# Designed miniproteins, single chains, continued (4): the designs that were tried, part 68

Each design is a single chain, and the fold is of that chain. pLDDT is the mean over its residues in the fold that is shown.

## One batch from the design tools (miniprotein)

Design m14352
Fold by ESMFold2-Fast:
Structure m14352 (fold): chain A 58 residues (1-58)
Amino acid sequence: MDVEQLYQNADGWQKAADIAEKQAKETGSKGSLKMAEKAKKKADEYQDKGDKLDKLKK
């Protein structure tokens, strides 16, 4: 998997986290809050993997 795919995955998970966090704020849903936290963790993981691979390319 290349750097671009890793960053695209990170962006996708970050968007999912933002949507779930907004829903949690509007509805008070614990489920949405948990989804937001999980999605943010995945976004951070993909971002870190992309950064490490980018260093190898540059």
Scores: mean pLDDT 79

Design m14353
Fold by ESMFold2-Fast:
Structure m14353 (fold): chain A 74 residues (1-74)
Amino acid sequence: SSAREEMMRETEAMAELLLPILKEADTIEDPEEQARYLREQAARLEAAAPSSEVPDGTLMAAGVLRSLAELLAK
C-alpha cells in the first residue's frame, strides 16, 4: 500500500529527527525551559522545511515538538 509505505517512511524520518531533540530536552530540569527548547527546535525544523510538499517527516516532527511544549507549559 503506497499510503502506508509513505506514512512509514515519514514516521521513520520523523523519529530520526525527534530522538536527539527529545534526549537533549530530557536533560532540562525546568519544564518551562524544556518547553522553550522544544519550541525553538520546532521553529528550526519549520525553517528547514517550510513547504508542506516536502515528504520527509520534518513538519510532522515540528508538530510533535510543539504539542509536547504545550503539555509542558501547563
Scores: mean pLDDT 76

Design m14354
Fold by ESMFold2-Fast:
Structure m14354 (fold): chain A 80 residues (1-80)
Amino acid sequence: LPQTASLDEAIELLEREAAEFEARGNRQGLALAYEGLGILYAKKGDLEKAIEYLTKAAELFESLGSPRAEVARKRLEELK
């Protein structure tokens, strides 16, 4: 996506959603929000933040026993 402003808005919304999921103890929602943040930061070209958020998502999915942890790890490998 070439539009940085749209990406920044989406990132801000997901950061707020992540905070809400964390406050409510919704660990599945938090993991999905972190995965979304990682994807958006990768599209923005911020690979350091993309790796950080995808790592957090993978760790949460793994702690939940979700097979989606492997998807997040594959995304991490693609960014390196």
Scores: mean pLDDT 81

Design m14355
Fold by ESMFold2-Fast:
Structure m14355 (fold): chain A 103 residues (1-103)
Amino acid sequence: MKEKLEELREIVLRAYRGEEARLPDDWPDPSTEEGEKLGIALGALARVAELLRQNPQVTDEEMERILDEVAERFYQLFEEGKPVAEIAAELDRFVEEIRARLA
């Protein structure tokens, strides 16, 4: 999981920089629990990256730190064995906390 999460973070960073970004061919199928959880993590990282792009005062270092916070939060929930629905709810809540911090 950690390696796939690091791949997700790199994909989001490439997209944020306007570079070509795509999921690897060996990506888990979304119908699996692992693939569904990774899809939720990708969605959260993408939403946060969009919020950061809309705030011109955020530095590259702060952007990377915030994306790392999202990735670490997902990994904690995954390691705790949280079901898909709880991971989705917790990450949605965390994205809204980041939105409030940037407002």
Scores: mean pLDDT 75

Design m14356
Fold by ESMFold2-Fast:
Structure m14356 (fold): chain A 67 residues (1-67)
Amino acid sequence: MILASEAGERIAKELLARHGLLDRAEEVKRAVAEALGIPLEYLTKGITSPRRIPEEKVREVLERLTA
């Protein structure tokens, strides 16, 4: 398990790097937050979250958003 904010950051970074979506970083972060079921503020304001996400969930979300 990893922190929800860490999970969201990993997925967003992967999408931005692989698909060249740097100009759409805000939209990508919003989509990732929605897919993980976490507040967008966890990704935009650097808020430390006590929530933890299973790595299996991270993989599922990444596969969905990179399809």
Scores: mean pLDDT 68

Design m14357
Fold by ESMFold2-Fast:
Structure m14357 (fold): chain A 72 residues (1-72)
Amino acid sequence: LAAALLAELNATSAELISLISDAAEQAGIKAALATINNIASMLTAAGLDPTALLKAAIAAAKAKIAALKAQK
């Protein structure tokens, strides 16, 4: 389950990055993605469920994509 959510997060983040032309903003999103991956790995190593974190991150990325597509 966590692997499938990580794949969805990575795919969603790639789409978000493709909509952003600013290199600094792209770098910020890549840094945030790396942090979320690290926290998810730490949670899994501790025997905790990263599912809620990954679902929240995917939802936030999808909301940002929708907002960017709606802007003129």
Scores: mean pLDDT 78

Design m14358
Fold by ESMFold2-Fast:
Structure m14358 (fold): chain A 90 residues (1-90)
Amino acid sequence: FEEKLEKELEELEKIYGKELVEMIEKYKKELEEELKDLSLEEKLEILKEKYKEYAEKVNENPNDLELLAKAIAYQILGLEVLKELEEKKK
């Protein structure tokens, strides 16, 4: 998982520059703080809904880097929550 995420972030940095990666990290931290008191299951459902919402907004506004950064941040957090849920079952 970490290796795949690192590769995807490197590709995004090459295409959109360092600013996109910095925005992704900012929105990721903001959302982590907003969701910190929720269960892993609740976090996953919210992250799925937010990713879907922002992916749709990105399709309507493809040049809006903030919307793209938010969609990517929500996807990354959703994958991290999925990993935690999988590890908890092992």
Scores: mean pLDDT 77

Design m14359
Fold by ESMFold2-Fast:
Formats: C-alpha cells, structure tokens, sequence
Structure m14359 (fold): chain A 131 residues (1-131)
C-alpha cells in the first residue's frame, strides 16, 4: 500500500511546479507553502489552497505573512473589519501575521467562496497601505 503522507507531499510539490511553470512568482508561492507548513497545515490542505488561489492572491498572502507593519494592533483592526463585513473568519483574533495568513489559507482550502477570500485579502492590503 502507498503511504498517504508521501503521496500528499508529492501532489503538493507537483502543484507548486505547475504554478511556477505557468509564470506564478516562485518566491511568493514558496513563501505561502513554507508559512502554511511551518504553522502545521498538511500538504493536502496546502495543495487545495494552491488549486483555488490566483497569483495575485498568493502574492498578497506572502506579503501578509512577511510584512513587519502587521503589528498586533493592525491585525486586530483587520480582524474587526473582516467580522464587520460579515466574513466567516474565526472569532479569535490572530496572534501574528502568520496566523492571519494561515486562517485565510484554511478558508480557501475548505472551499470558501473566492469572493470572500478576495474581500479578506483586500481588507488586509488596504490596512497595510494605510499604515
């Protein structure tokens, strides 16, 4: 019998390769994958998120995960704005920029409508632009 974990890792790596070959920013794709895996997301969850996210959304997530302007206060303001907009984010405030990025990745992997994912990313990027 094949090992499910080994096959899941291979399928995730193949999806990364496919996106890079299509012209996606390799650094952005790798940053998103490395962040998600470091935060405990499975290879299958990451692969599902990569299947649905656009290049612009992956670049936005990479920026959110790595931008030092995402202070706890700004993250709390973004989370409040998302909840006020009726977006299906967890009730807990993310404790870090990495947790914010991972919450959005988990929603994308779970099949959340892309319009909601876009709205979440737009709110986060607007807050960064205003800071």
Amino acid sequence: MRLPTAEEEREMEEKVRELVEKGYNEEAVRTVVETARAMGLSAETVRRALEVLTEEQLEALARIATDPRLTPALIAAIHEAMRAAGLPVPERVPGSALELAVDILLLAAAGEPLENIRAMLDLALAALAAS
Scores: mean pLDDT 85

Design m14360
Fold by ESMFold2-Fast:
Structure m14360 (fold): chain A 77 residues (1-77)
Amino acid sequence: PAALSEEELAELLRRQIEGALELARKAYEEGKKELALEMLEKLIREAEEVARTGPPLVAEVARRGVEEAEKLKKEIE
């Protein structure tokens, strides 16, 4: 299989995180507060693992994702 470069992997992760945050916002807007919080908690857990174990560019994207997810979680709570 084709392997992604670190830069390509970081960009893919950024898009995946942005998509997950958008889905959580949409769930909240639809009145599904508990679902939105569960989605954000899952995103935070997964992104924290990547931030801890991933290569530098990927870890940086993951850390920013955790910050954005935690910020959105506080807005919803």
Scores: mean pLDDT 85

Design m14361
Fold by ESMFold2-Fast:
Structure m14361 (fold): chain A 94 residues (1-94)
Amino acid sequence: SAKDKKLLEEIVKELGKAKEAVEKGDRDSLLKYFRQIESLIDSIEDEKVRKEVVKKVLPLITAAMISYSAGDYDHAVSLLDEAAKIVAEIAKKV
């Protein structure tokens, strides 16, 4: 749907902001953007689309937070870039 496509596009934007927060070492902003991403995912109306995002994207976001907490900012950035690519590909199909 057009609404779900817009939500997926907003998730890509929020992942970009999360990446910038990682690069700056801004933990508070990173947590804010992750909460916003979770809210956007929960707002996806198509259950099949939501399930695909939860299955493919949430593990990468979780891994990015773990990498960030371990001080591996480059790996955290790489995981967020991969998450954004997957969300963008899902958006093309809706």
Scores: mean pLDDT 90

Design m14362
Fold by ESMFold2-Fast:
Structure m14362 (fold): chain A 65 residues (1-65)
Amino acid sequence: SAEKLKKLIKAINEGNYEEALKILDEFSRPLSKVQQEKFDKLKEAIKNKDKNAARYALFELFTSE
């Protein structure tokens, strides 16, 4: 939902990577294999606590078709 996306963006921007990872796990919508790869990159960036990489990966995941 849009609410979950806003919470995810906020958590990443605040450096709350534990909460960001928990929110990300709540996204249960079906994804293409390409989107799943982008999702995995986002999850990895969050686990690495890399804010810039996480923000870029989030942008790619939610702006791709």
Scores: mean pLDDT 77

Design m14363
Fold by ESMFold2-Fast:
Structure m14363 (fold): chain A 79 residues (1-79)
Amino acid sequence: SLEELRQEVIRRLKEIFGLTEDEAKELIDNALKFAKRRGMTEEEILESLLRTLDLIRAQLEAGKDPEVLKQHFIEALKG
């Protein structure tokens, strides 16, 4: 379901970036607002976020700078 998909994105945001529940929810809500204006469905946006977070985790495990990856992710969400 969309709610299960949303909860999985929240869980990964908390795991990868150390965000609180409220911070993760705010980030998702902002991403949904901007991406819906581009004609994307909520499911497509949440699936895209999960894929991006998996790539970020792989880069972190490869020794990339976590602060740089976090900044790039947040900037990409703002457009």
Scores: mean pLDDT 80

Design m14364
Fold by ESMFold2-Fast:
Structure m14364 (fold): chain A 99 residues (1-99)
Amino acid sequence: DELAELARKLSDEDIEKILLRLGYERAKKAYDTNIDKLDPAQQAEVEAKLAEIEAALASQPMSPDQLRTYELIRERHPNLDTAEALEAIAEELRRLQAE
């Protein structure tokens, strides 16, 4: 299993980086879906927070192993709509890493 082999090579920091990107995608989708329910001040606050996360992700480019792991997760989980789904992915990656 390619995902299991990749996960064994990842450090805790590598997994956190992948989870940060997945979490950002979920948060961005939630914001885009609910933007009409936010006043301009709330929109500016959320956009500033998303921009902060984007800057953090851009300053730390993914390694080939991190990127491939991220791609496999996105392929298996194309829609991360809940915090529970992201937590389940985190537990799966850490379990595979420990093997």
Scores: mean pLDDT 79

Design m14365
Fold by ESMFold2-Fast:
Structure m14365 (fold): chain A 73 residues (1-73)
Amino acid sequence: SKEELIIQIETALKDKGLLSEEERKALREALRRASMAQLQELYNQVVPLLSKSEISEEDKEKARELVLAFIKK
C-alpha cells in the first residue's frame, strides 16, 4: 500500500541521521502528495542504498540528494 511504502522510506532514512527534523517533515508532506509510481521509484532508488550491512558515505550522499530532489518536486 501507499502507507506501507511511506513508512518503509521514512524508517530507512530515520535510523541513518541523513535528514534534519524540518527536512523529514517536508519529506512526509511530499510523500503524502506523491503518486504510487513516484513512491515506488523513490523506494527503489533509496532503500537499496541504505540496506547494505556497511553503508558508504557516497551511498548516504546519493540517498540524501535523491530525497531532497523528491521534496523539491
Scores: mean pLDDT 81

Design m14366
Fold by ESMFold2-Fast:
Structure m14366 (fold): chain A 75 residues (1-75)
Amino acid sequence: RKELVDRLVELARRYFELRYPAALERDPERAEKVARLFEENARELAEEDLEEEEDEEKILKDIEEAEKLIEELEK
């Protein structure tokens, strides 16, 4: 279960880095703070999803959608 939460958090960080590469170059400290907000938001959402009766299905779907977004940005 923690592995699923950690995976979603990693994907959120990766998405931020791919979507806003200029932010990392312009202001690394601010970019890091924003990336942490993305990570914390993803963790909160994942933990809430895991409290539902169909918790694994919901978080797996979120991970799949995040992976698709990352694939689109890598194109």
Scores: mean pLDDT 72

Design m14367
Fold by ESMFold2-Fast:
Structure m14367 (fold): chain A 61 residues (1-61)
Amino acid sequence: MITLTVTLAAEDDPEKTAESAKGLAERLARWIAKSQGKEFEIEVEVKLEPGKVVATATLTE
């Protein structure tokens, strides 16, 4: 199991920033999966907090 977290500042538009954070976490997770040479199930969760968004990608074999 591998976990990856992306945190972005979200003062102007937290909803759009959350979409960007999710997209970055998904792309990085897929790149990590490819680098490991194994098939992974990738799940991404996004948490909105005051002034920031946190996207966590979990890769499971």
Scores: mean pLDDT 79

Design m14368
Fold by ESMFold2-Fast:
Structure m14368 (fold): chain A 104 residues (1-104)
Amino acid sequence: MEEVREHLEKAAEDFEKASKILREQGPELDPAAEVYEKAAEKARQAIEDGPTLEKVRELQEFFTKASGEVGRIMAQAGVTPSPEASKAGGDAGRHVGEALRLAE
């Protein structure tokens, strides 16, 4: 249970990092940054409420949809995320996946 919380905390931090980097790239990426900010909020809410398998699954489903939406926003803006933003988003996704594995 402690390990689930640790991975959710790392996921939230990585989502927040990705959103910050995207906002620093320019205002055209603000909608993509907002998607990651919502993912971070959901991760932190899961920690506050006590992480359950159900809440971690909800976060993973949200992240899967969020990743698709970020890609769509980037395509429409004609801007690519920095490698650092892409890494942070990917790291966040890995932490959500590990939290889910440990919660089962």
Scores: mean pLDDT 81

Design m14369
Fold by ESMFold2-Fast:
Structure m14369 (fold): chain A 78 residues (1-78)
Amino acid sequence: GADDQLYQQIKQLMADRGGEIADLIKQGKLEEADKLAKETEAQVQALLSQITDEEKRQQIENMLKGFRESVEKMKKEA
């Protein structure tokens, strides 16, 4: 259904952006990485607003929290 398609789109978006952010951090481009992370969060929130299944919404919110924690950890290790 539509919620399943949105869920897969969000997962793919976070995976693709996570890779780009990691590469930017490795290059010392922390400001660009932070900007891309914030843009990714905004895009995820926009897609999440279209999901009606509460369980999938909670899963995405947990994934978004993990995404934030991963970015902060990578920045700390750079």
Scores: mean pLDDT 85

Design m14370
Fold by ESMFold2-Fast:
Structure m14370 (fold): chain A 91 residues (1-91)
Amino acid sequence: MVEELKKAVKSKDVNEALKAIEEAMKIPDIEEQAEVLEEALKSEDEDVRLAAVGAAGKIPDEEVRRRLLELALESEYEEVRRAARAQLERL
């Protein structure tokens, strides 16, 4: 499942990628959720990347949430870095 969701978040179909992010947030293992979101942050689509930042901010584990948002701050995409800063300011 995790590998299938990692592939789906990189789909050219934005709706499929967004659904994969939503499905990843239902995975009981928080580290597996993080693995899918790390791939989503690298998406070619801006909406998918921003959805991944939003989902990372909703992760209940503070350590994993902070790790993902700090990873997003190092993104090559300026919009991802801005969204990550906004999420970290709320923590």
Scores: mean pLDDT 83

Design m14371
Fold by ESMFold2-Fast:
Structure m14371 (fold): chain A 67 residues (1-67)
Amino acid sequence: GEAAREALTKVGEALGARDKAAAEAALAAAEPHLTPAQVAAAREVLRATFAKDADAAAEAAGRLLGE
């Protein structure tokens, strides 16, 4: 059951590196291991992060990781 968390960790690493292309690639690789709700939230994190909506990005990321 940890495959989703591991996949989301890789997305988070790419986001921390500020590499949008790497974050999109990591998300695409993670999609088979995520629920539809997690995929939607992960896409929202990507859009919000690079749209400079830091609060929305942080909230969506927290929901994905289950913190």
Scores: mean pLDDT 71

Design m14372
Fold by ESMFold2-Fast:
Structure m14372 (fold): chain A 73 residues (1-73)
Amino acid sequence: AKEEVDKAMDELEAAVKAGDTERSIEALRRLIEASKKLPPSEQTAAYMRVLALAMEAEPDIAKAILDEFVREM
C-alpha cells in the first residue's frame, strides 16, 4: 500500500516536471486510490505531499491537480 503510494507519487512528480497535465491527473488518481488503503495519518501525509508539489508546479498543471484532487475527495 505505502509502496504503491510512493510509486504513484514518483509518477506524479515526473509528469509534473515534464509538464504533462494528462499524465499528472492519471498519476494523481492512482495515488488517491492507493492512499485509501493507508491509515488516516499516512493518507494526510500523502495529500500534503500532493499539495506541496502543486505549489511548485506551473499554474495550469497546479490548477488541474487541485481540481482533480478536490473532485476525488
Scores: mean pLDDT 79

Design m14373
Fold by ESMFold2-Fast:
Structure m14373 (fold): chain A 117 residues (1-117)
Amino acid sequence: AFDEAATRARQGVDDVRKVSEILEAIEYRAEEVEPGTALGELRFKAITADGKEVEVTLALLLSGGGKNPGDGTEQLPATVERAQAVLDAVAEAINKRKVTFEELAQIVRDALKALRG
């Protein structure tokens, strides 16, 4: 359920196993929501420009009801494969090092750009 996915995301992504559970919940919800609807949230710890550690929430959005890979959309895809690649990239970045909010945003943009083809 969507509420369960949001709860898992709110605990933060410290374990890749949790990412898989979130992706399953996102796929389930994607069949029932309109394009542009938030599917879930991921929470990470990031470093601000002044060195303060803060929690960051990344909202996942459904675009075009599962548009084909290469449709040229800039929104997060509704498919599990594309969503998993984005979440894996973000989780890896957070687990390997503390990142600033700007670095996190850039990592997500780069991952989305790569998945867009």
Scores: mean pLDDT 47

Design m14374
Fold by ESMFold2-Fast:
Structure m14374 (fold): chain A 77 residues (1-77)
Amino acid sequence: SMEEIYQLLREVEELLRQLGAQARAAGTPEAEARLRQAMALARQTMERVTELINQGNYEEAKRLLEELKAQLQALLA
């Protein structure tokens, strides 16, 4: 549903904010590289998710957002 997609988008935004804060706190090239990777993944995924939503394919959009969330969580660990 659109509600689930909206919730996943908020969760993805929060994870990106956490990665940004972590990179700033660490001040290391490794942490900055992780943030850049996360931002690139999010950008690519969001482009595809937007296309899928426009096509009415909410199930696939949700799946991609769940995959992105898992990838971002792994980068925070």
Scores: mean pLDDT 87

Design m14375
Fold by ESMFold2-Fast:
Structure m14375 (fold): chain A 92 residues (1-92)
Amino acid sequence: AEERLRRAADELAKVLEESGFTDAAQGVRGSAEKALQSAREGNIRDAAVYTVAAALIAVGASLFADPETAERILKLTREFLRAADEVVKQAE
């Protein structure tokens, strides 16, 4: 689950970086790493908060992207959320 979450976050951040949203990419990576660390510590609440923060950063960037790039960001955000849900459920 953790490896899948890292890969999903990296793919999402890469698309954001390639689209010129460098700060959003860094925000997604930072929040995803904090979500993983919180889950490892059994802090489900903070893991969920950081997961939502990463998703909101990505969705926010998509509002300023062209339609094709926005669709890619939203698809990868959904994959990230699915991977994060698996990590959070395993930490319960």
Scores: mean pLDDT 84

Design m14376
Fold by ESMFold2-Fast:
Structure m14376 (fold): chain A 100 residues (1-100)
Amino acid sequence: SKEEIIALLESHIKALEDLIEEMESLTDEQTRQAAITLLRLMAQELRRAGEQFGDERLYALAERYEALAEEVRTASKEQILAMLREAIAELEREREELRA
């Protein structure tokens, strides 16, 4: 289960990195739509994992991504880039704590 949670966080880091690379070719509106869709999907996956493993931290991460998705609705492309980079940094910290 710990290894499964780490794999989930690693998949989310990769998805966010892939979106950041894609953003260079997207319009502001396409960026907002892609970011909202990804953040909502990630939140849903984290809630399912939280239920399966009984880990309250996963629910907290899910709530954070749902909040970020709402912030993205009115955000510029530059603001979204900063939000996604911070989300990656937070996931990397969570992953390292799980490895400890």
Scores: mean pLDDT 88

Design m14377
Fold by ESMFold2-Fast:
Structure m14377 (fold): chain A 69 residues (1-69)
Amino acid sequence: SKAAEAVALAVMFLKSLGLVSDETAQRAIEAAKKAKSPEEAIKNLRDVLLEDVSQGVADLAVRIAEGAA
C-alpha cells in the first residue's frame, strides 16, 4: 500500500542516519504492511518505534511517513 511504502521510506531514512536499527526498521515495515488502513499503518509505525527509540525519533518518523503518503 502507499501508506506502507511511506512507512518504509521514513524508517529507511532514519536508519541511514543511525537513529533506527535494521531490526526495528524491518519490524515497522512489516507492521505497516499488515495494517488495514493508512491510519493503522501510522499507528503501528509509532507503536513499534516506541519500543526501541525515543518519542522524538518516533514522532519524526510519523511526520516523514505522513508527508510521503
Scores: mean pLDDT 85

Design m14378
Fold by ESMFold2-Fast:
Structure m14378 (fold): chain A 85 residues (1-85)
Amino acid sequence: SDRITVQRPGEPPVETTLAEFRERYTVLDAELLLEGDKRTLRVRAVNRAGEPVELLVTFASVEAALEFEVEVGVRALEEAVRRVT
């Protein structure tokens, strides 16, 4: 399942899918929070209006959270390599 929970600071969490989240936001950075349940990432992203946002994204499992963090890191590395090559 691709279900996630997305929370903005000061707002209640909302459930959505990872696919819908990817269409709504351009993710710039994702950091796994090693405290608590270890399923929550601090995500820095830009919404479709071009506004920077910071979100807490909670995954169904630690494995799903780690997979997302790795994916974001790999994409950032690919962009960095493209800039220097």
Scores: mean pLDDT 80

Design m14379
Fold by ESMFold2-Fast:
Structure m14379 (fold): chain A 77 residues (1-77)
Amino acid sequence: SFVTYRITVYPASAAEAAYNLLRAPLAKRFPSAVLTQRLADGELLLRVAEEDAEAVLAFVRETLSKAGFSFEVERVP
């Protein structure tokens, strides 16, 4: 099964840079992960296989934190 996470980037104007930073490394390392952008809302949506979720979230959090992004990650119900 799949789970979806919302990544909210602060300020909203930084969401495009966050998407561009994550897109290629995420696709290479976790081909099953799908990242989409809702830039007007400052949001990225991450859909991932449930078994991969922990590893993908760890990668996303580490990558964004090291790059100095302010963000929140929340599971979409």
Scores: mean pLDDT 85

Design m14380
Fold by ESMFold2-Fast:
Structure m14380 (fold): chain A 79 residues (1-79)
Amino acid sequence: ELEEREEEIERLVEERLDPEEQEKFRAVLEEVERVLGREEVLRLLQAHREGADSLELTPEELERLRRADELLREIAAKQ
């Protein structure tokens, strides 16, 4: 499940982003993953995609997620 979800994300990044944007996106994702852990990041990305609002996050984790979401929105707006 989590591995399959990461594969989908990588596929989308490869298909839609330039190499420079791919590097920037991965850097932010790695930063969030460093704080929350890989498994939690994948879970949060799935919940965000589904529009779920039942997330058990600390304020610090919420701030990190918001940063990642902001970058994703910036990339989407550019496209």
Scores: mean pLDDT 57

Design m14381
Fold by ESMFold2-Fast:
Structure m14381 (fold): chain A 84 residues (1-84)
Amino acid sequence: MAKEYAEKALEYGRLAVRTEDPEKTREYAEKAIEYANKALELLKKQPMTKESLEYEITAGVGVVAAAVALTVRRIEEEKAAKAA
C-alpha cells in the first residue's frame, strides 16, 4: 500500500537523522529511499487525488530527511578533519 511505504520512508528518514551511528545513518537512509521509491511507483499507477499527493509528499520528506542526515554527517567529518 502506497501510504504504508510512504510512512516507512518518513520513519527511516527520521531514524537516519536521529542516529548517532554513521553506519546506521547510511543504512536507514538507504531504507528511506527504497521505501520512497516503492511508494512513488504505486502512486504512479493510481489516479491523482489529494490523498495520493499527500503520500507522495510524505515519501519525499523521507528522502529529504535521509539526504540531510547524510549531508550533515559528511560536513561533520569534513569539519573534524579541518580542525585537526
Scores: mean pLDDT 75

Design m14382
Fold by ESMFold2-Fast:
Structure m14382 (fold): chain A 61 residues (1-61)
Amino acid sequence: KSKEITEKIKIYLYKKGPDVAVSQSELAEELGVSQSAVSKALNKLLKEKEIERTEKGYRLI
């Protein structure tokens, strides 16, 4: 899908590096979207095993 928040999240995490965990609030602020929109996108990425949840936030698998 050409406008999914999930794609922007993956690009942002890629730019930060594979070992860097990013919080939901940081993603919402950086992408200029609501925390609820980011949460929905993160849940989709978690289900698809594209990212993992850590104590510090979310990172690429």
Scores: mean pLDDT 78

Design m14383
Fold by ESMFold2-Fast:
Structure m14383 (fold): chain A 104 residues (1-104)
Amino acid sequence: SKTEKIIELIKKASDEIAKVLPEEARNIFLRETEKLIKWLKENPDATLEEIKDGINRVLTKLLIYLTYLENQGKITEQERFDIIRKVGEITSKLFEELEKIYKE
């Protein structure tokens, strides 16, 4: 189904993001992603905009947590910027692939 394809793309992007995260951020990120996947399964008629909003909410929580880790001295400012850049690259590709599903 369309929902299964969307979930597969989100899982793939999530795995790529998880590899660039410190362990503490990875656990929180994967938990939030699991909640998003559950919501998608319960809302198979979700619009592209609603799906993008859901992804952006997960990423916002991740960014807040990365800032927390920097403030605790667990990562540097440079490491946070590098992670954010890589996450942005993966998310941009994910959004492009999601848009293709909605055009077909």
Scores: mean pLDDT 90

Design m14384
Fold by ESMFold2-Fast:
Structure m14384 (fold): chain A 90 residues (1-90)
Amino acid sequence: SKELLLRLIALQLRIIGLKIELELKGILTPAEEQALEELLKAVRALLKGDLETAKEHLEKAREVLASLEKPNPEIVALLEELEALLEEME
């Protein structure tokens, strides 16, 4: 649907925007950069209708964030929103 496509594009822009924000603030860690990159790969897979590949990348992002003592709550929120959207597409 057009609504679903627009939601995926909006999420892609939010992920990119957050990466730029954290970089400009000088607080983007290698683990956070990896998590954001996995989220970008997941949203690209969802845009192609590849749910299996999207799920794999979301699982990788979750593993990275779970390894952190204090994961960035904005990155966690993006992961959870993409996981919910994937479930909605299944």
Scores: mean pLDDT 89

Design m14385
Fold by ESMFold2-Fast:
Structure m14385 (fold): chain A 120 residues (1-120)
Amino acid sequence: GAAADERVAELQKRVLEAIKNDDDKGVSDALAEIAILLLEGHKTANVPPLALGLGASKDPEKAVEATQRAADEAERILAEGKEFVRHPNPEAQERIRKAAKELGLKAAIVIVTNKEADEL
């Protein structure tokens, strides 16, 4: 809904600010919150299982490339009938996994942070 869209936009701004400040935890936490909000929105929409990719990088072109590669990986995992959550921070990864389980959603979620995106 509109409130979730506004919250996602706010969190996207936090990701950019955290990247600018070299705050890996801030990037990690904000991306995890975005993923959880998108899971909640997906459940409300009553659509098929969710494949989600999110990437972050100081370089806008690398951010787009990382996001696309993460989305492609998530779609491949989901097409194999698998559920998967990847996040560079294990604690954030578990929060996302728990949210998906509590919502009863089959989801493949791949998150790539600036450090990992730079290796692509």
Scores: mean pLDDT 72

